# Designed miniproteins, single chains, continued (2), part 84

Each design is a single chain, and the fold is of that chain. pLDDT is the mean over its residues in the fold that is shown.

## One batch from the design tools (miniprotein)

Design m6914
Fold by ESMFold2-Fast:
Structure m6914 (fold): chain A 74 residues (1-74)
Amino acid sequence: MKIVTPEELLEELKKGIEKNKEIIEKNPQAREVAEKALELAERMAKDGEITSEEFDEFVKLAAELNKLIREEKA
C-alpha cells in the first residue's frame, strides 16, 4: 500500500464527501464518520506526516463511510 501526502488525502476525502453530500446528510452515522475522517485528515495535513496508526484509522473510517453510502444506495 502506498502512502500519499496528507494534503492529498484531505483533498480526496473532501471531494468524496461533496460528491455524496445528499446521502451523507440523510444518514447521521455517515455524517459522524465523515466528520471524524475530516478531523483526522486535517490533523495529518497540519503535521505534514502520516503515522501508521493514523493511516490505519483513516482507512477504517473511509471504508466505514463507503459502506454506509453503499447501504443507503441499496
Scores: mean pLDDT 77

Design m6915
Fold by ESMFold2-Fast:
Structure m6915 (fold): chain A 89 residues (1-89)
Amino acid sequence: EEGKKLMEKLDEAIKKAKEAYERARQVSPEAGEKMRELYLKAQGYYSKAKKAIKDGNLEEARKYTEQAIKYSDEAVKLAEEEIARHQAA
């Protein structure tokens, strides 16, 4: 149950980061490259969190989920800023 909720949060965070990365890359290749680093960090923590959930280590799963969400949110924020900048130009 708790692991299922963590998996749902992880999937939503990574999906949002991926969509934001694709949109930013389309309006600014430079912003896309910056976002790629954040997206890769989010994916790394996503993988660690999924493994912790499988292993039943909910404490580590929560920590890694928090990091995955953090980097996903940073990627989304950067993409939104770049998209807004190009929409205003």
Scores: mean pLDDT 80

Design m6916
Fold by ESMFold2-Fast:
Structure m6916 (fold): chain A 68 residues (1-68)
Amino acid sequence: MEELREKIIKIVKELTDASDEQAQRIADLVLAGRGGAAASLLVHELKASDEVAQEIGKKLKELVEKYL
């Protein structure tokens, strides 16, 4: 679980200007199955473009399929 969480944090931080706290919150939401809440945070709090949010969603789906 920790390895997956760290990979999610890394993807968010690479594609956005998220702080450690913000990236951790997004990772925790994704791992709790709250992908919609995570996407909302990306767009509304971090002001990520729809394209960036979609790319993050794709990478996170690939990670979940590999680890869960």
Scores: mean pLDDT 77

Design m6917
Fold by ESMFold2-Fast:
Order: C-alpha cells, then sequence, then structure tokens
Structure m6917 (fold): chain A 69 residues (1-69)
C-alpha cells in the first residue's frame, strides 16, 4: 500500500537525518559549539526513537496482515 510505503520512507528519512546529524562536521558548528552540539545529539536521539517506534508499529501491522493471509 502507498501509505505503508510512505511510512517506511519517512522512517528511513528520519534515520538518515539522525545519522547525518551525528556525522556533521563539528568544526563547521564551532560558532555554536556548546548548545548546537547538544541539540544535534538530541535530534539524533529523537530520530532514532521515532524510527524504532515506527518499526514496532510496522511489524505489528505486518503480523496481522500475515495472519489474515
Amino acid sequence: SMKEEEEKKRKEEIEKLSKGSSNINFGEMEIRKGGDIEKVEKLAEEGKKLSEKMKFLSDRVLEKAKKKS
């Protein structure tokens, strides 16, 4: 289904953003090093948490669909 694929795509995008934030060049962030570094870490954590929650829901939906079939 389009909606299920769209959810998976969003989860993947969130995961990429989380990884991207973690790998950001800290030298580039030196101007706002203190607060921004902490904010980047928080964003990465939120992204991972959201991704994990989406995976859990996706797995439950998949199991239900599989039982029906």
Scores: mean pLDDT 62

Design m6918
Fold by ESMFold2-Fast:
Structure m6918 (fold): chain A 73 residues (1-73)
Amino acid sequence: LARGARLYAELLEMAEAGAPLEEIERLLEEHRAEIEAFHAAALAERKRLGIPPAQSEEEARALREAFIARALA
């Protein structure tokens, strides 16, 4: 979980820094299982807490950032 959260955070930082798409895709492919595990855990936790599905890209981003912060703590 924490590993997947760190990798997801790194991917977001790379995208924001304008890293080549090829480098981002490479990290996604190499660590797909860990990233998917984090995503699945975040979805399960959201469902457990009764948090509704994101209605916008901004809301989806905020939720992902919150779960990353929690997983890294």
Scores: mean pLDDT 67

Design m6919
Fold by ESMFold2-Fast:
Structure m6919 (fold): chain A 64 residues (1-64)
Amino acid sequence: PLSDAALAALLAYIRRQAEASGLSPAEVEAVVKTARAAAEASGNDMQAALEAASRAIREVLEKR
């Protein structure tokens, strides 16, 4: 499990990756919220947050 500080750093990293993937600000916020929710549900699990973020980014890109 991640500390709250490590989770904040991970979510900042996820935000940068979503931005680099060409997502709009609203889509980036949706990805970050999905990753945070997955982390919260899993007791701050890094893999759960990353998998949720990757899935959300893929779903957004599929629409384009």
Scores: mean pLDDT 81

Design m6920
Fold by ESMFold2-Fast:
Structure m6920 (fold): chain A 56 residues (1-56)
Amino acid sequence: SSNDEGIRLGTEAGRLAVETGNVEAGELAGKAITSALSGMGQDGVYLGKEAIRIAE
């Protein structure tokens, strides 16, 4: 589901943000997970992908 995908992407983005020290990516990763957990799975996926993009 988009909720599960949003949690997965947000979690991966959070890991990358910690490894790179990218605070902005970490904040977006947190928003991705929160959105997915709140039933806004499509928003979670979008934010998670964006967080990964800026973390790398």
Scores: mean pLDDT 83

Design m6921
Fold by ESMFold2-Fast:
Structure m6921 (fold): chain A 68 residues (1-68)
Amino acid sequence: SEEEKRLADFRRRVEEIYREAQERGLSMAEVNARLLALIDEAVAEGIDPVTALRIHQEVGDELLARRA
């Protein structure tokens, strides 16, 4: 479905932001700014805000835990 495609694309874009952060050495402030902009865009495109936040948290926890 289009909804599943939008959710998969959103998750991929969140993952890309975190990957770029690690590869380019972006600050957490810059990462957060990019993530907030992406979430705002996703919500404007019709993704549920609660779902967007859940996906963001899942990806963030998975990728940021690697630095601990």
Scores: mean pLDDT 78

Design m6922
Fold by ESMFold2-Fast:
Structure m6922 (fold): chain A 98 residues (1-98)
Amino acid sequence: MTPEELRRRVETLITALQALKDAIENGEISDEEAIEMVRRLTDEAVAVFQAAGRPELAERVRKLGDEIIEAIKNGDKDSAIRALDQMIELLRELREEL
């Protein structure tokens, strides 16, 4: 993977996570659809952190993905949004170093 390709993947992922966060905040997505999106976006986030040589952050992102899914299942939108913000912040930090 080239540095430009990795940067593009990170930027796309940040945009997708922000859109998911907005959809959850506004109640515009079902719990089932939100969980499916969290799983896919978390898998992509793990892949980009691994490709960047940051396995410790890949592990943190996997844990955040699990926390988001559990929060959605429990109807805890505030906790889901908080964990999404943490995942977005980690990706923004990675983007600044690329």
Scores: mean pLDDT 88

Design m6923
Fold by ESMFold2-Fast:
Structure m6923 (fold): chain A 83 residues (1-83)
Amino acid sequence: EEKVKKLMEEIDKLLDEANAAVAAGDVPTARRLIEEGRKKLDELDKEVSKIKNKEFQRKASQFSINARFALLALEVEVWLLER
């Protein structure tokens, strides 16, 4: 569970930094952070499958889904910034 919590915290930080980069129009930084976030989400999904506590597994799964939607929204914003 501690590894999953750490991954969730790292993903939140990456999403915050990616949002800031998009708001600043910093496409190269935003793209790099989005790629890092995607890799961390893939690692999170693998770790979520190993969670024995059903309540925590559900919370972590919901976090992963929400974070993937946030990441897709950021990818669309980056695409629009590139015109």
Scores: mean pLDDT 85

Design m6924
Fold by ESMFold2-Fast:
Parts: sequence; C-alpha cells; structure tokens
Structure m6924 (fold): chain A 97 residues (1-97)
Amino acid sequence: NEYEKLVEEIRKTHRLVARFSFTVGDQSAVVEVYEDAEGRLAILTEVSADFSSDEVKTATLKAMIAAAARASLEEVLATAEALLQTLKDHWETNPVK
C-alpha cells in the first residue's frame, strides 16, 4: 500500500512538531504535523472510524505532498484544522454506533 509506505518514510525522515487529537464518543482522529531538517512539512491523519474511502486518503496525500514541497508551517496547520473540522462535521451528521 503506497500510502502506508509514504507514512513510514515520513516518520523516519521527519520530526514530529505538532499533534492534535479529537474525540467524539467512540470516534477519534489524530492529526500529526512533521518537519524535516530543511523545513519541509508533512501532515499525517489517523481515524478510529473506517475511513477507507479513496477521497479522504487522496485529500490527505495531496495535503502531505503540498506541505512537504512548499507550504509554511502556518499553512500546514490551517490544513490540519480544516481536515479535523471536516471529520467532526461528518460524525455530527452521520453518527456511528
């Protein structure tokens, strides 16, 4: 799985600079922001719900690639907050047992 390989590579080559945790009932999401020695950034997301949808994976990968290539820390943090808000809105409209 290309996504899992990318996550492993980022964790090996980048340092953790911020971590956000969000919990609603039995649902949780973790957003981690990583930075390499040259200031290149990446965002990783993990959710307890089965977000096996290609849309969420694709959006996360695109955000990570953009962060790693050019984005400032402020831009990366704004993207992470937007992703958390999207997940929160989804759980509020589609409650999981």
Scores: mean pLDDT 61

Design m6925
Fold by ESMFold2-Fast:
Structure m6925 (fold): chain A 80 residues (1-80)
Amino acid sequence: MTPVEEGRAKGEEAKRRILELAEEAVKDPSKLEEYRKKMLEILGETGQWAESMTPEARAAALAVAGEAALEAAKKLAELK
């Protein structure tokens, strides 16, 4: 597997976890802060992993995870 493929795979795993938490937050807004904290922990774990990797793997992982974070933030911003 290339470094880009490895980074993308890690980012896709983070994306899946983040979007699942965002969907749960939409279903139960009373736990929004708990789900938000878990999403931040996933982003932190992905960032820590990325720091130890090649620049290509880092860029791929952070791009995918970053897009997922923006998508989750957009979904959560619709909650009132």
Scores: mean pLDDT 81

Design m6926
Fold by ESMFold2-Fast:
Structure m6926 (fold): chain A 75 residues (1-75)
Amino acid sequence: SSDVEHLLRQASQRAQNGDTLDQILALLDSSLGVRIMGLQVEADINGIPQDELQKKIAALKATYDAVKAAVQAAM
C-alpha cells in the first residue's frame, strides 16, 4: 500500500541519517500508538461502531507490522 511505501521511505531516510534499528523501531511504535489514539478519539466523537474501529486498528497494525519486518530485514 502507499502507506507502507511512505513509512518505508521515512525509515530509510532515518537509517541514512545514522539512526539505529532500535531507534527506528521505537519511532514506528510511537507513531502507531499516536495514530491508534487518534482513531479511538475520532470514533468516540463521531459514534463509529466498535467493529468498524477494530477493523481500522487491525489494518493500521498490519501496515506497521509489514514496515517493521521490512526494516528489520534491510538493517
Scores: mean pLDDT 88

Design m6927
Fold by ESMFold2-Fast:
Formats: structure tokens, C-alpha cells, sequence
Structure m6927 (fold): chain A 87 residues (1-87)
């Protein structure tokens, strides 16, 4: 897989994290569904971060940090809008 492909995948995981948090905030997704979606996106971003490509790692690391922040808030029962702002 090329670095460009990994960067695109990392951006996709970041968008997936934001989309899940926003969908929950808008009442379009359950908290449990949002948590599951973000957990999958964070795990995929962690694998991209291990790829050895610096630009892909940088984007993936941002996705992991934002996803972990959103997951913490969702698991603590914070409002969906707060989780979406963290994502």
C-alpha cells in the first residue's frame, strides 16, 4: 500500500470518527453504535500509524487522539454535542 493510500485511509478514519459522534449528537445513532464505530476507526488508525510513513502516521495519530477523546466522553455519558466537538 502506498503512502498516499494510507493518508487517504487515515483521513477516512478521522471522518468516520466525526460522523459517528455527530450522528449520535443528532439522535441518528445510539451511543453504543457510535462507540463501536469510533472504536473500529481508532483501531484502524492505530494500524496506519504503525506503517512507517511519516505523513500517514501524522494524520492517523490525530484521528486516534480525537477518537479516544470522543470515546472517553461517550463512555462517561457526556452529551453528544460535547463528544462531537472532541471528535
Amino acid sequence: MSEVELIAQAIGQALRIMGAALSYALGQMSREEAIAEIEEAVERAREISKSGYPAAKAVADIAVRRGEAALRLLREGAPGEEAARAA
Scores: mean pLDDT 87

Design m6928
Fold by ESMFold2-Fast:
Structure m6928 (fold): chain A 85 residues (1-85)
Amino acid sequence: LLEELNRAIEEARRALEAGDYDAFAEALERALEVTKQLVEQGLLSEEAYREMLKRQIKGLKTLLEKKPNPKLQELIKKLEEELKK
């Protein structure tokens, strides 16, 4: 389960590097879904979850400077809201 989260994050990163924003969006949604299930089960702390997403968001913002894309920007905002909740 925790490994599934890490795989989803890694898949999102690879998709982004390949310029496949659709696959990237799907991978991010998968990561959120898996993480929520892990938190609900008490198997993952919310702090670890937020740490991972914050790091991804920071990396995405850096990448956005080189490749401005409205879908990517929308994903970043959605992720930030999910983190704060």
Scores: mean pLDDT 74

Design m6929
Fold by ESMFold2-Fast:
Structure m6929 (fold): chain A 85 residues (1-85)
Amino acid sequence: SEEVEELEKRFEEALKNKDKEEQIKVLEEARALVEREGGPLAGAELALLIVKGELDKELLRKLAEELGIETTDEEIEAAAEEAKK
């Protein structure tokens, strides 16, 4: 998906530059993408961001709350493990 590729590139650049503001902005755009695509993609998108970056659980929790997803720390960790496999 073009939007996913764009988000990945921007997130990777933000990580290299240690630009937390841009990292958050990319997460907000990922949220908007998930809202358009629907709930089934929410878990995969979160897992992708966890694997691609060293995201704090706090940022992941904030994203999940914005998406209206009720998740536990165990669910977030499980999603990260699934994405690595």
Scores: mean pLDDT 59

Design m6930
Fold by ESMFold2-Fast:
Structure m6930 (fold): chain A 67 residues (1-67)
Amino acid sequence: MKRYEELKKKVDKETADEIYFLENEIEALQRALAVETDPELKSTLQARIAGLQERLDKLREEAEKKM
């Protein structure tokens, strides 16, 4: 699923809003990671992205199982 509208068709509005928020947050952190040159800060950003990605993946699995 690539769009918020596609998510809303498969899950309730609250879950869709959470998925959309997490996707936007991950994208923002990925953009920060792309311009970061410090390896330690890169590791910190990657860890934050990984945590948000795990939560997002769980919500996406629930959305897919609903069909």
Scores: mean pLDDT 74

Design m6931
Fold by ESMFold2-Fast:
Structure m6931 (fold): chain A 83 residues (1-83)
Amino acid sequence: SSNLEKMKELARKYLSPEIAEELEELLDLLEESEDIRVIIGATLAIIGLLLDAEREGLPEEVVEEMRELLLKLLKEKLEKLEK
């Protein structure tokens, strides 16, 4: 998805390589899993990484864009899961 690609691009541009790699792994888990518990867990872990990055000086505009992309990805994923 374009939202996933954009999120990974922002991570590589603004985050340390180690945190970017962890975020990409969590994003892949969010996209590939059909288990709601795994999807929720990955989403919460990504929120935690973004909070830590914000505390370490990531610009507010970048944090906000990444949060908006995460919400879009979560919405797309939930819409693909059957009721």
Scores: mean pLDDT 84

Design m6932
Fold by ESMFold2-Fast:
Structure m6932 (fold): chain A 82 residues (1-82)
Amino acid sequence: SSEETVAFLREVAATEPAAFAIGLLAEALGSKDERVREEAARLLLELARTHRPLVERALQRVIAESKDPAARATARRILAEL
């Protein structure tokens, strides 16, 4: 469910190494579930406060490699806010 996926992303962001969490959150920007995408974007902005270079690199990868125009647009928006 969306609720379970959102809870999982929050747990990963809080407990896992930053590089792993950021990679998983960047992948979640391509989710079909809008709530999952919104939470991933929020957590990436939060992690950028301490791990800006890692977040920037992950977002650049989404822009370059994602087949989802919505994921690419969200990644560009987050980068502009860093």
Scores: mean pLDDT 88

Design m6933
Fold by ESMFold2-Fast:
Structure m6933 (fold): chain A 102 residues (1-102)
Amino acid sequence: SEKEKALELIDRALELISETVDKLNQAKTKEEVKEIVREAIDRLRELAQQSTDPELQKVLEEAIKRLEEAVKNDASIEDIMRILQEFARRLRELREKVKKEL
């Protein structure tokens, strides 16, 4: 179903954010940080393309935009992590809303 697919995509996005945070904690250079974030952006784009839920698509597209701006502006690892934590929170909130609609 549409709702079950949305939950699967939310869980995949949360796992991706968690993996990205772990990789950023191990990064030693600004170049490694940018590569990690670009990989996360590409994977978030794939999830957004698979989504038919408008709210999920909006959250993922906003995350992509904020991360692209962070890379472009040479943002600190702390700023990037803050963005990732904000979107993880929003995805968890969306997950709970979708569960109530099943």
Scores: mean pLDDT 88

Design m6934
Fold by ESMFold2-Fast:
Structure m6934 (fold): chain A 73 residues (1-73)
Amino acid sequence: SAAEFLQSVPELPRLPRAVAEAIAAAIARHGRGLTLAQLEAIPGVDRTLAEMLLRFFAEHPELFDRLLALARA
């Protein structure tokens, strides 16, 4: 699943399952239009984590596309 994939990324901090599932749902909903504010709206995601996530997705576009496909499956 997209949540399990997010939890397996070594460059990201360890994400609780509920937070990873909420991030996956936000990715499915917004796709490439996902914003910092939308990530921060998730319980358990602060500004620092939201910035790390968006930077990671920007640096790894193919990986983001895979995450998006998994999240929408």
Scores: mean pLDDT 84

Design m6935
Fold by ESMFold2-Fast:
Structure m6935 (fold): chain A 100 residues (1-100)
Amino acid sequence: HMADELIKKAEETLKEFQKAVEAGDVERAISLLDKLADTVEELVRTGDPEAIEKARELLRQAIKLADELSKKVDPETAQRIAVHSVAAALRVVGAEVEVW
């Protein structure tokens, strides 16, 4: 049941992140990306194969949206977005290594 709640929370956070990206709200987008990374990491730590697959899918969608936002902002802001995207990916990979 915990995995289902985390999936719903992650999907809701991704939807809000997409809205922030569409609005060009960089600070909100970064905050939501970090929040999504927290929830996706928890999903991976459940050890449930379906939850891990969903976590990977949600992270891929978030990174794609972050890349789209980075193309619409100045280079310094784009670098900041990239750092948070890389950090999110590394957290998920780290959690996968720990549960395997």
Scores: mean pLDDT 85

Design m6936
Fold by ESMFold2-Fast:
Structure m6936 (fold): chain A 83 residues (1-83)
Amino acid sequence: MSIKEKLIEAGVSEDIAEQIARMIERLGYFVIDVDGNVVGITPTPGLIESLYPLTGIRGSQLGPDDKVKVSVEDGELKGEIIK
């Protein structure tokens, strides 16, 4: 299953999933701030919560300046909190 397909299965819209998949293809990761913003991607409220089944991270675990780094490891999405 492609990264785009995994994102759609998690509940991300096809347009946003394509934007994220292109970023991962280029950089290997993307970063979401506490407001759901990713640089270069259309703002997506609730993106952290949509990705919870893949990352294990909820928005409630984040402080106001924390971010979530989402990377691909062995074909799977992995999340980590960066401060």
Scores: mean pLDDT 78

Design m6937
Fold by ESMFold2-Fast:
Structure m6937 (fold): chain A 105 residues (1-105)
Amino acid sequence: GPLVEVVDVEVPDVVKGRELKVTATIRNSAPEPVKVRVKAIVTDANGQVLAEAEKEVTAPPGLHKVELTITLPDGVPSGEYTVHVLAETEESGSLPKTAKFKLEL
């Protein structure tokens, strides 16, 4: 598999307002620290991208938590949304790990 993987994505079950906090757990299987770009993408029920955020981190070997904050655009209706989190290195990208949340006004 890829040297760096997203193994878990934590989001609140219910989000009020425009700010979504995402906690991704990444696994670095390399014996040394690796530069990783962690990207989080929010989609609606039709798969349309509404917002995204990314963060570059140096991940030491093992399991590490990375926090991202995504600002949702104005006028996004209440409903169910999906966040997709992927980890990209210079050599490879991981398959997205997903979590669902409910947006309430």
Scores: mean pLDDT 84

Design m6938
Fold by ESMFold2-Fast:
Structure m6938 (fold): chain A 109 residues (1-109)
Amino acid sequence: SAQNQQIIAQIQATGDSAIATLNKVDPNAAAQMQSLYDQVIQNVSQNTIDGYQQAISLVHQMVDILDMAADRINKESPKSPLYRELLFEVSSLTLITMLLYQEAQVMKQ
């Protein structure tokens, strides 16, 4: 559907940004996030309630990785702009979680 394609495009933009930011801090964490991101795209592409619910769980794991990286940067380099960049990526992925939840609810109706 057009709505599903729009959601995928927004996930791609947000995921690519988060991975790029995380790669500046922790390339191993960025690789783990890439794997989760690929799984999010696969689950959302199914355009099913179960697929959206799985994607929400995977996005929560991506948020946890970013939060851990943000906490590390805040302790090691508190004046680094990377801390605020990582927090912005957390906020962006939280919005993706809301979009996925809304789409799953619409499909139940």
Scores: mean pLDDT 88

Design m6939
Fold by ESMFold2-Fast:
Structure m6939 (fold): chain A 84 residues (1-84)
Amino acid sequence: SEVEEVLAALARLKEEVARVEQLIREGRFSRAELEALLQALDGTLGLLEQLRAKFADNPEVQAAIDELEAALRRLKALIEEALA
């Protein structure tokens, strides 16, 4: 179903966020790569707001988006700290 596909995609993105956080902590990204990641994160947060509206009546999708949004905001803060 579309719901199952969306939940699987959100779970995969959450796993990738954790992987990227680890690589940043290991110093594996250049300044240019970190700046590109910040741009990509802003786009992803915008897409999540569209998914919230589309699946407003689905609490499982809303919860998955909440978790991913929190993880993305933590990742953004980590990148901004690394760029300082």
Scores: mean pLDDT 88

Design m6940
Fold by ESMFold2-Fast:
Structure m6940 (fold): chain A 100 residues (1-100)
Amino acid sequence: SMLEELEELARRIGRLLQELLSEPPGSARAKALREEVRRELERVIELLDRAYQETGDPRIKEVRDRLRELLERADELSAEELGNRAETLLKEAYVTLLDL
């Protein structure tokens, strides 16, 4: 289900963000982890886009658009700020899909 797919993506993103927070800022590994976080967040956006196409629910569109904005700004954010914003939006996405 879409909810199970989101849960799996959220777990992977959470692990990547924890690793990113443990890395010195600007290290090669930190850059690689940011790229992996971006790819997994893009997969969440694709999932939400499918959910929006199926339901037309504007709450899904709002979370999707906010995740897109986060991705556009991801390289400008500290690891902590990226993590906090990503986790907040993933929780909102989960609650929104659960309420469908």
Scores: mean pLDDT 89

Design m6941
Fold by ESMFold2-Fast:
Structure m6941 (fold): chain A 91 residues (1-91)
Amino acid sequence: TAARIAAILGDTAVEALRLAAEAGVVESVSEEELAAARARGEGLGRRIASLPVEEAVALLDKLVASAREHAPPEVAAVVERAAAEIKALLS
């Protein structure tokens, strides 16, 4: 469901931002920054849920590839987990 995919990506965005802070990429994360990350994740999740399955999967694969290239390994791992969970929901 769109709501479940939105919740997964919202939660993933918050977890990713917290892990980035723990990795020293950012010094601290405010409540406002966590709320903004959740909202952005939820918006992306709703967009993915509205796409044809093949386009949704392609976008998730691109998101994982981007995280592996640009993010700390622990952040890439949570993005990979979220993408796998969403792919299972789309199947």
Scores: mean pLDDT 84

Design m6942
Fold by ESMFold2-Fast:
Structure m6942 (fold): chain A 120 residues (1-120)
Amino acid sequence: MSPVEEVVELLEGFREEVERILELLLSKVKDEELKKEIEKLKEEIKKRIDEVIEKVKAGKISFEEVIEEIREITKKLIELIEKLLKKGEISEEEAEDLIELVKLWEEKVIKRLKILEKEA
């Protein structure tokens, strides 16, 4: 498998996990305005990851730029989780578990990208 193919698979896996977390949040939230905000963020993140994948396939993006995109996406996701906690839509335990999961996925993806950068 080429380094480009491995980066694409890694980003596709990250997209699937982010979508799973956002779908889980959608299933828990009762407020219609917050549901709309989650759906908007889901579409924004999907578009951003798909654009990054397209740029990776075209050789038009650096590993550092990919890592920056991952950091920004995880930051937005954590900010959403914190907002839902403050509005009482999820419990403190649910928020802590989801934030830990997001941070673990960020760490896993960035570590793998750093390995692939050294192999490229």
Scores: mean pLDDT 86

Design m6943
Fold by ESMFold2-Fast:
Order: sequence, then structure tokens, then C-alpha cells
Structure m6943 (fold): chain A 87 residues (1-87)
Amino acid sequence: MLSAEEVLLALDILAHEIRTNPENTLSALEALRKLMEEHAPPEVFEVVARMVEEIRRAYEAGASVDELVGIVRRAKEEIARLAEERA
């Protein structure tokens, strides 16, 4: 099972991919969702699944790269909080 640090690193990689290759956003989201579904704790996967859906909707609505990265940042903050509460 992935540690909180490994999950946060995966979200940083997603944010970097969105900034550098925004055309890959949907593919990167699906890869992250699958990784977290298989290897993350259930409560962490729920946060990632909501983040993926929020980013997908924002991307389809024409949101900026900064807005999409902001969604990733908020999910990271929620996951960090969960890790502190369940440590």
C-alpha cells in the first residue's frame, strides 16, 4: 500500500504533467486514478477520485492550467490532513 509521502509525490508529478504537457491531462488523471484505486488507502482514493472528476469537469469547461493545478493542491492538502489524523 502507498505511503502518504508516495501519494503526495504522485500528485506533484500530476501537477507537473498538467503544467508541462496540458494535452496529456486526461491520460495522466486516468493513470493516477488507477494507481490509487489499486494501491492507496480507501479514504485517500476517495479524495483522488473526487479530484479527478473535478479536474475533468474543469478541463472540459476550459479552465486554465493554474486552475487545474489549484485543484491538485487542494487534494494534496486534504490528503496531508488525513495522514496526520490517521498516523
Scores: mean pLDDT 85

Design m6944
Fold by ESMFold2-Fast:
Structure m6944 (fold): chain A 75 residues (1-75)
Amino acid sequence: SSMVKKEIEERAEKLTAGAVAGREAAGHTMSEEAKRRMFAAALAVYEGEHKGLSSLEIGELAQRAVERVREEIAR
């Protein structure tokens, strides 16, 4: 449902924001591209977990999501 999709997106946004804040608090600057890749991976993980995918399948899904973001940035 659209509500479940929104909840997954909100979880991915929260995880990404926390990871970015942690990196920046440690004195590291994250590029917008790195933030986009991190969000895409988090989103793919939560979507895969919701679908009951295995850890291997979730890893492959996350890798493909990151690759798509890299291709979009290169355009």
Scores: mean pLDDT 84

Design m6945
Fold by ESMFold2-Fast:
Structure m6945 (fold): chain A 93 residues (1-93)
Amino acid sequence: GEVVERLRRHAPEIDRVTREAFREARRRLGPVTSDEEADRQTRYIARLMRERLSEEIRRVLEEAADLVERGEALPFPSPHVGAAVAAFLHLRE
């Protein structure tokens, strides 16, 4: 659908920002050794992505998170796009 096509169009930028956010989270918070540390890292990554991604890309990631939360299976164009959607979904918890 339209959301998947928009994710595919923005995949290079999402990939770049997601990789940078994961690297920065690892530098700032260290390795994940517990569920509590995983939660903190995921929230930190999601916040960095919200700051660094354009409004349009944030909107398509939020729309993708809505569809996943409703039980829809989406074919993500890359593992990094999938990780980005998961981080945005986790920030809702």
Scores: mean pLDDT 82

Design m6946
Fold by ESMFold2-Fast:
Structure m6946 (fold): chain A 62 residues (1-62)
Amino acid sequence: SSRIAQLQADRDALEAQLRAVDAQIASADPSDQRRIAQLQIVRTVLSSGIYLLDEIIAKLKS
């Protein structure tokens, strides 16, 4: 359905953002603990969003 296609696109957009945050964490100065902690919070929010979208998509396919 068009709704599933839109949710898949939204999920893929969040996945791209998550990969960008992971790259920022990997390239961050290890001594900048505050920045790493802030990036980890953003990562958690993005991964939670992906999880919720995957659950919604699964329910709609059922």
Scores: mean pLDDT 89

Design m6947
Fold by ESMFold2-Fast:
Structure m6947 (fold): chain A 97 residues (1-97)
Amino acid sequence: MEREKVLGEVYELLLEMEKEGVESAEAYRRVAELLREKGYEELAEAFELAAEVLEKGLDALELSEEEKEKLELVLRFIRELAKYAREKLGVDAGFTE
């Protein structure tokens, strides 16, 4: 499926960033850029918001209900990525509980 290709590309990007020692906020920004390039604009915006939350903290941001839903979208994608890595690549990605 087309989504499995995107998951694979995001996983490869995360492996590169781990090798470089990239911080979580910057990692999320790079994932957002990749997702935007692949046409996943809504998910890209969600990752950009998650990066801002990680960098500035929750009390620096007045999050709307819609923005909270975008953060949930990020968590769902990370769970999907962890499942993809485990089931398709035979590795434990450890991204979620």
Scores: mean pLDDT 75

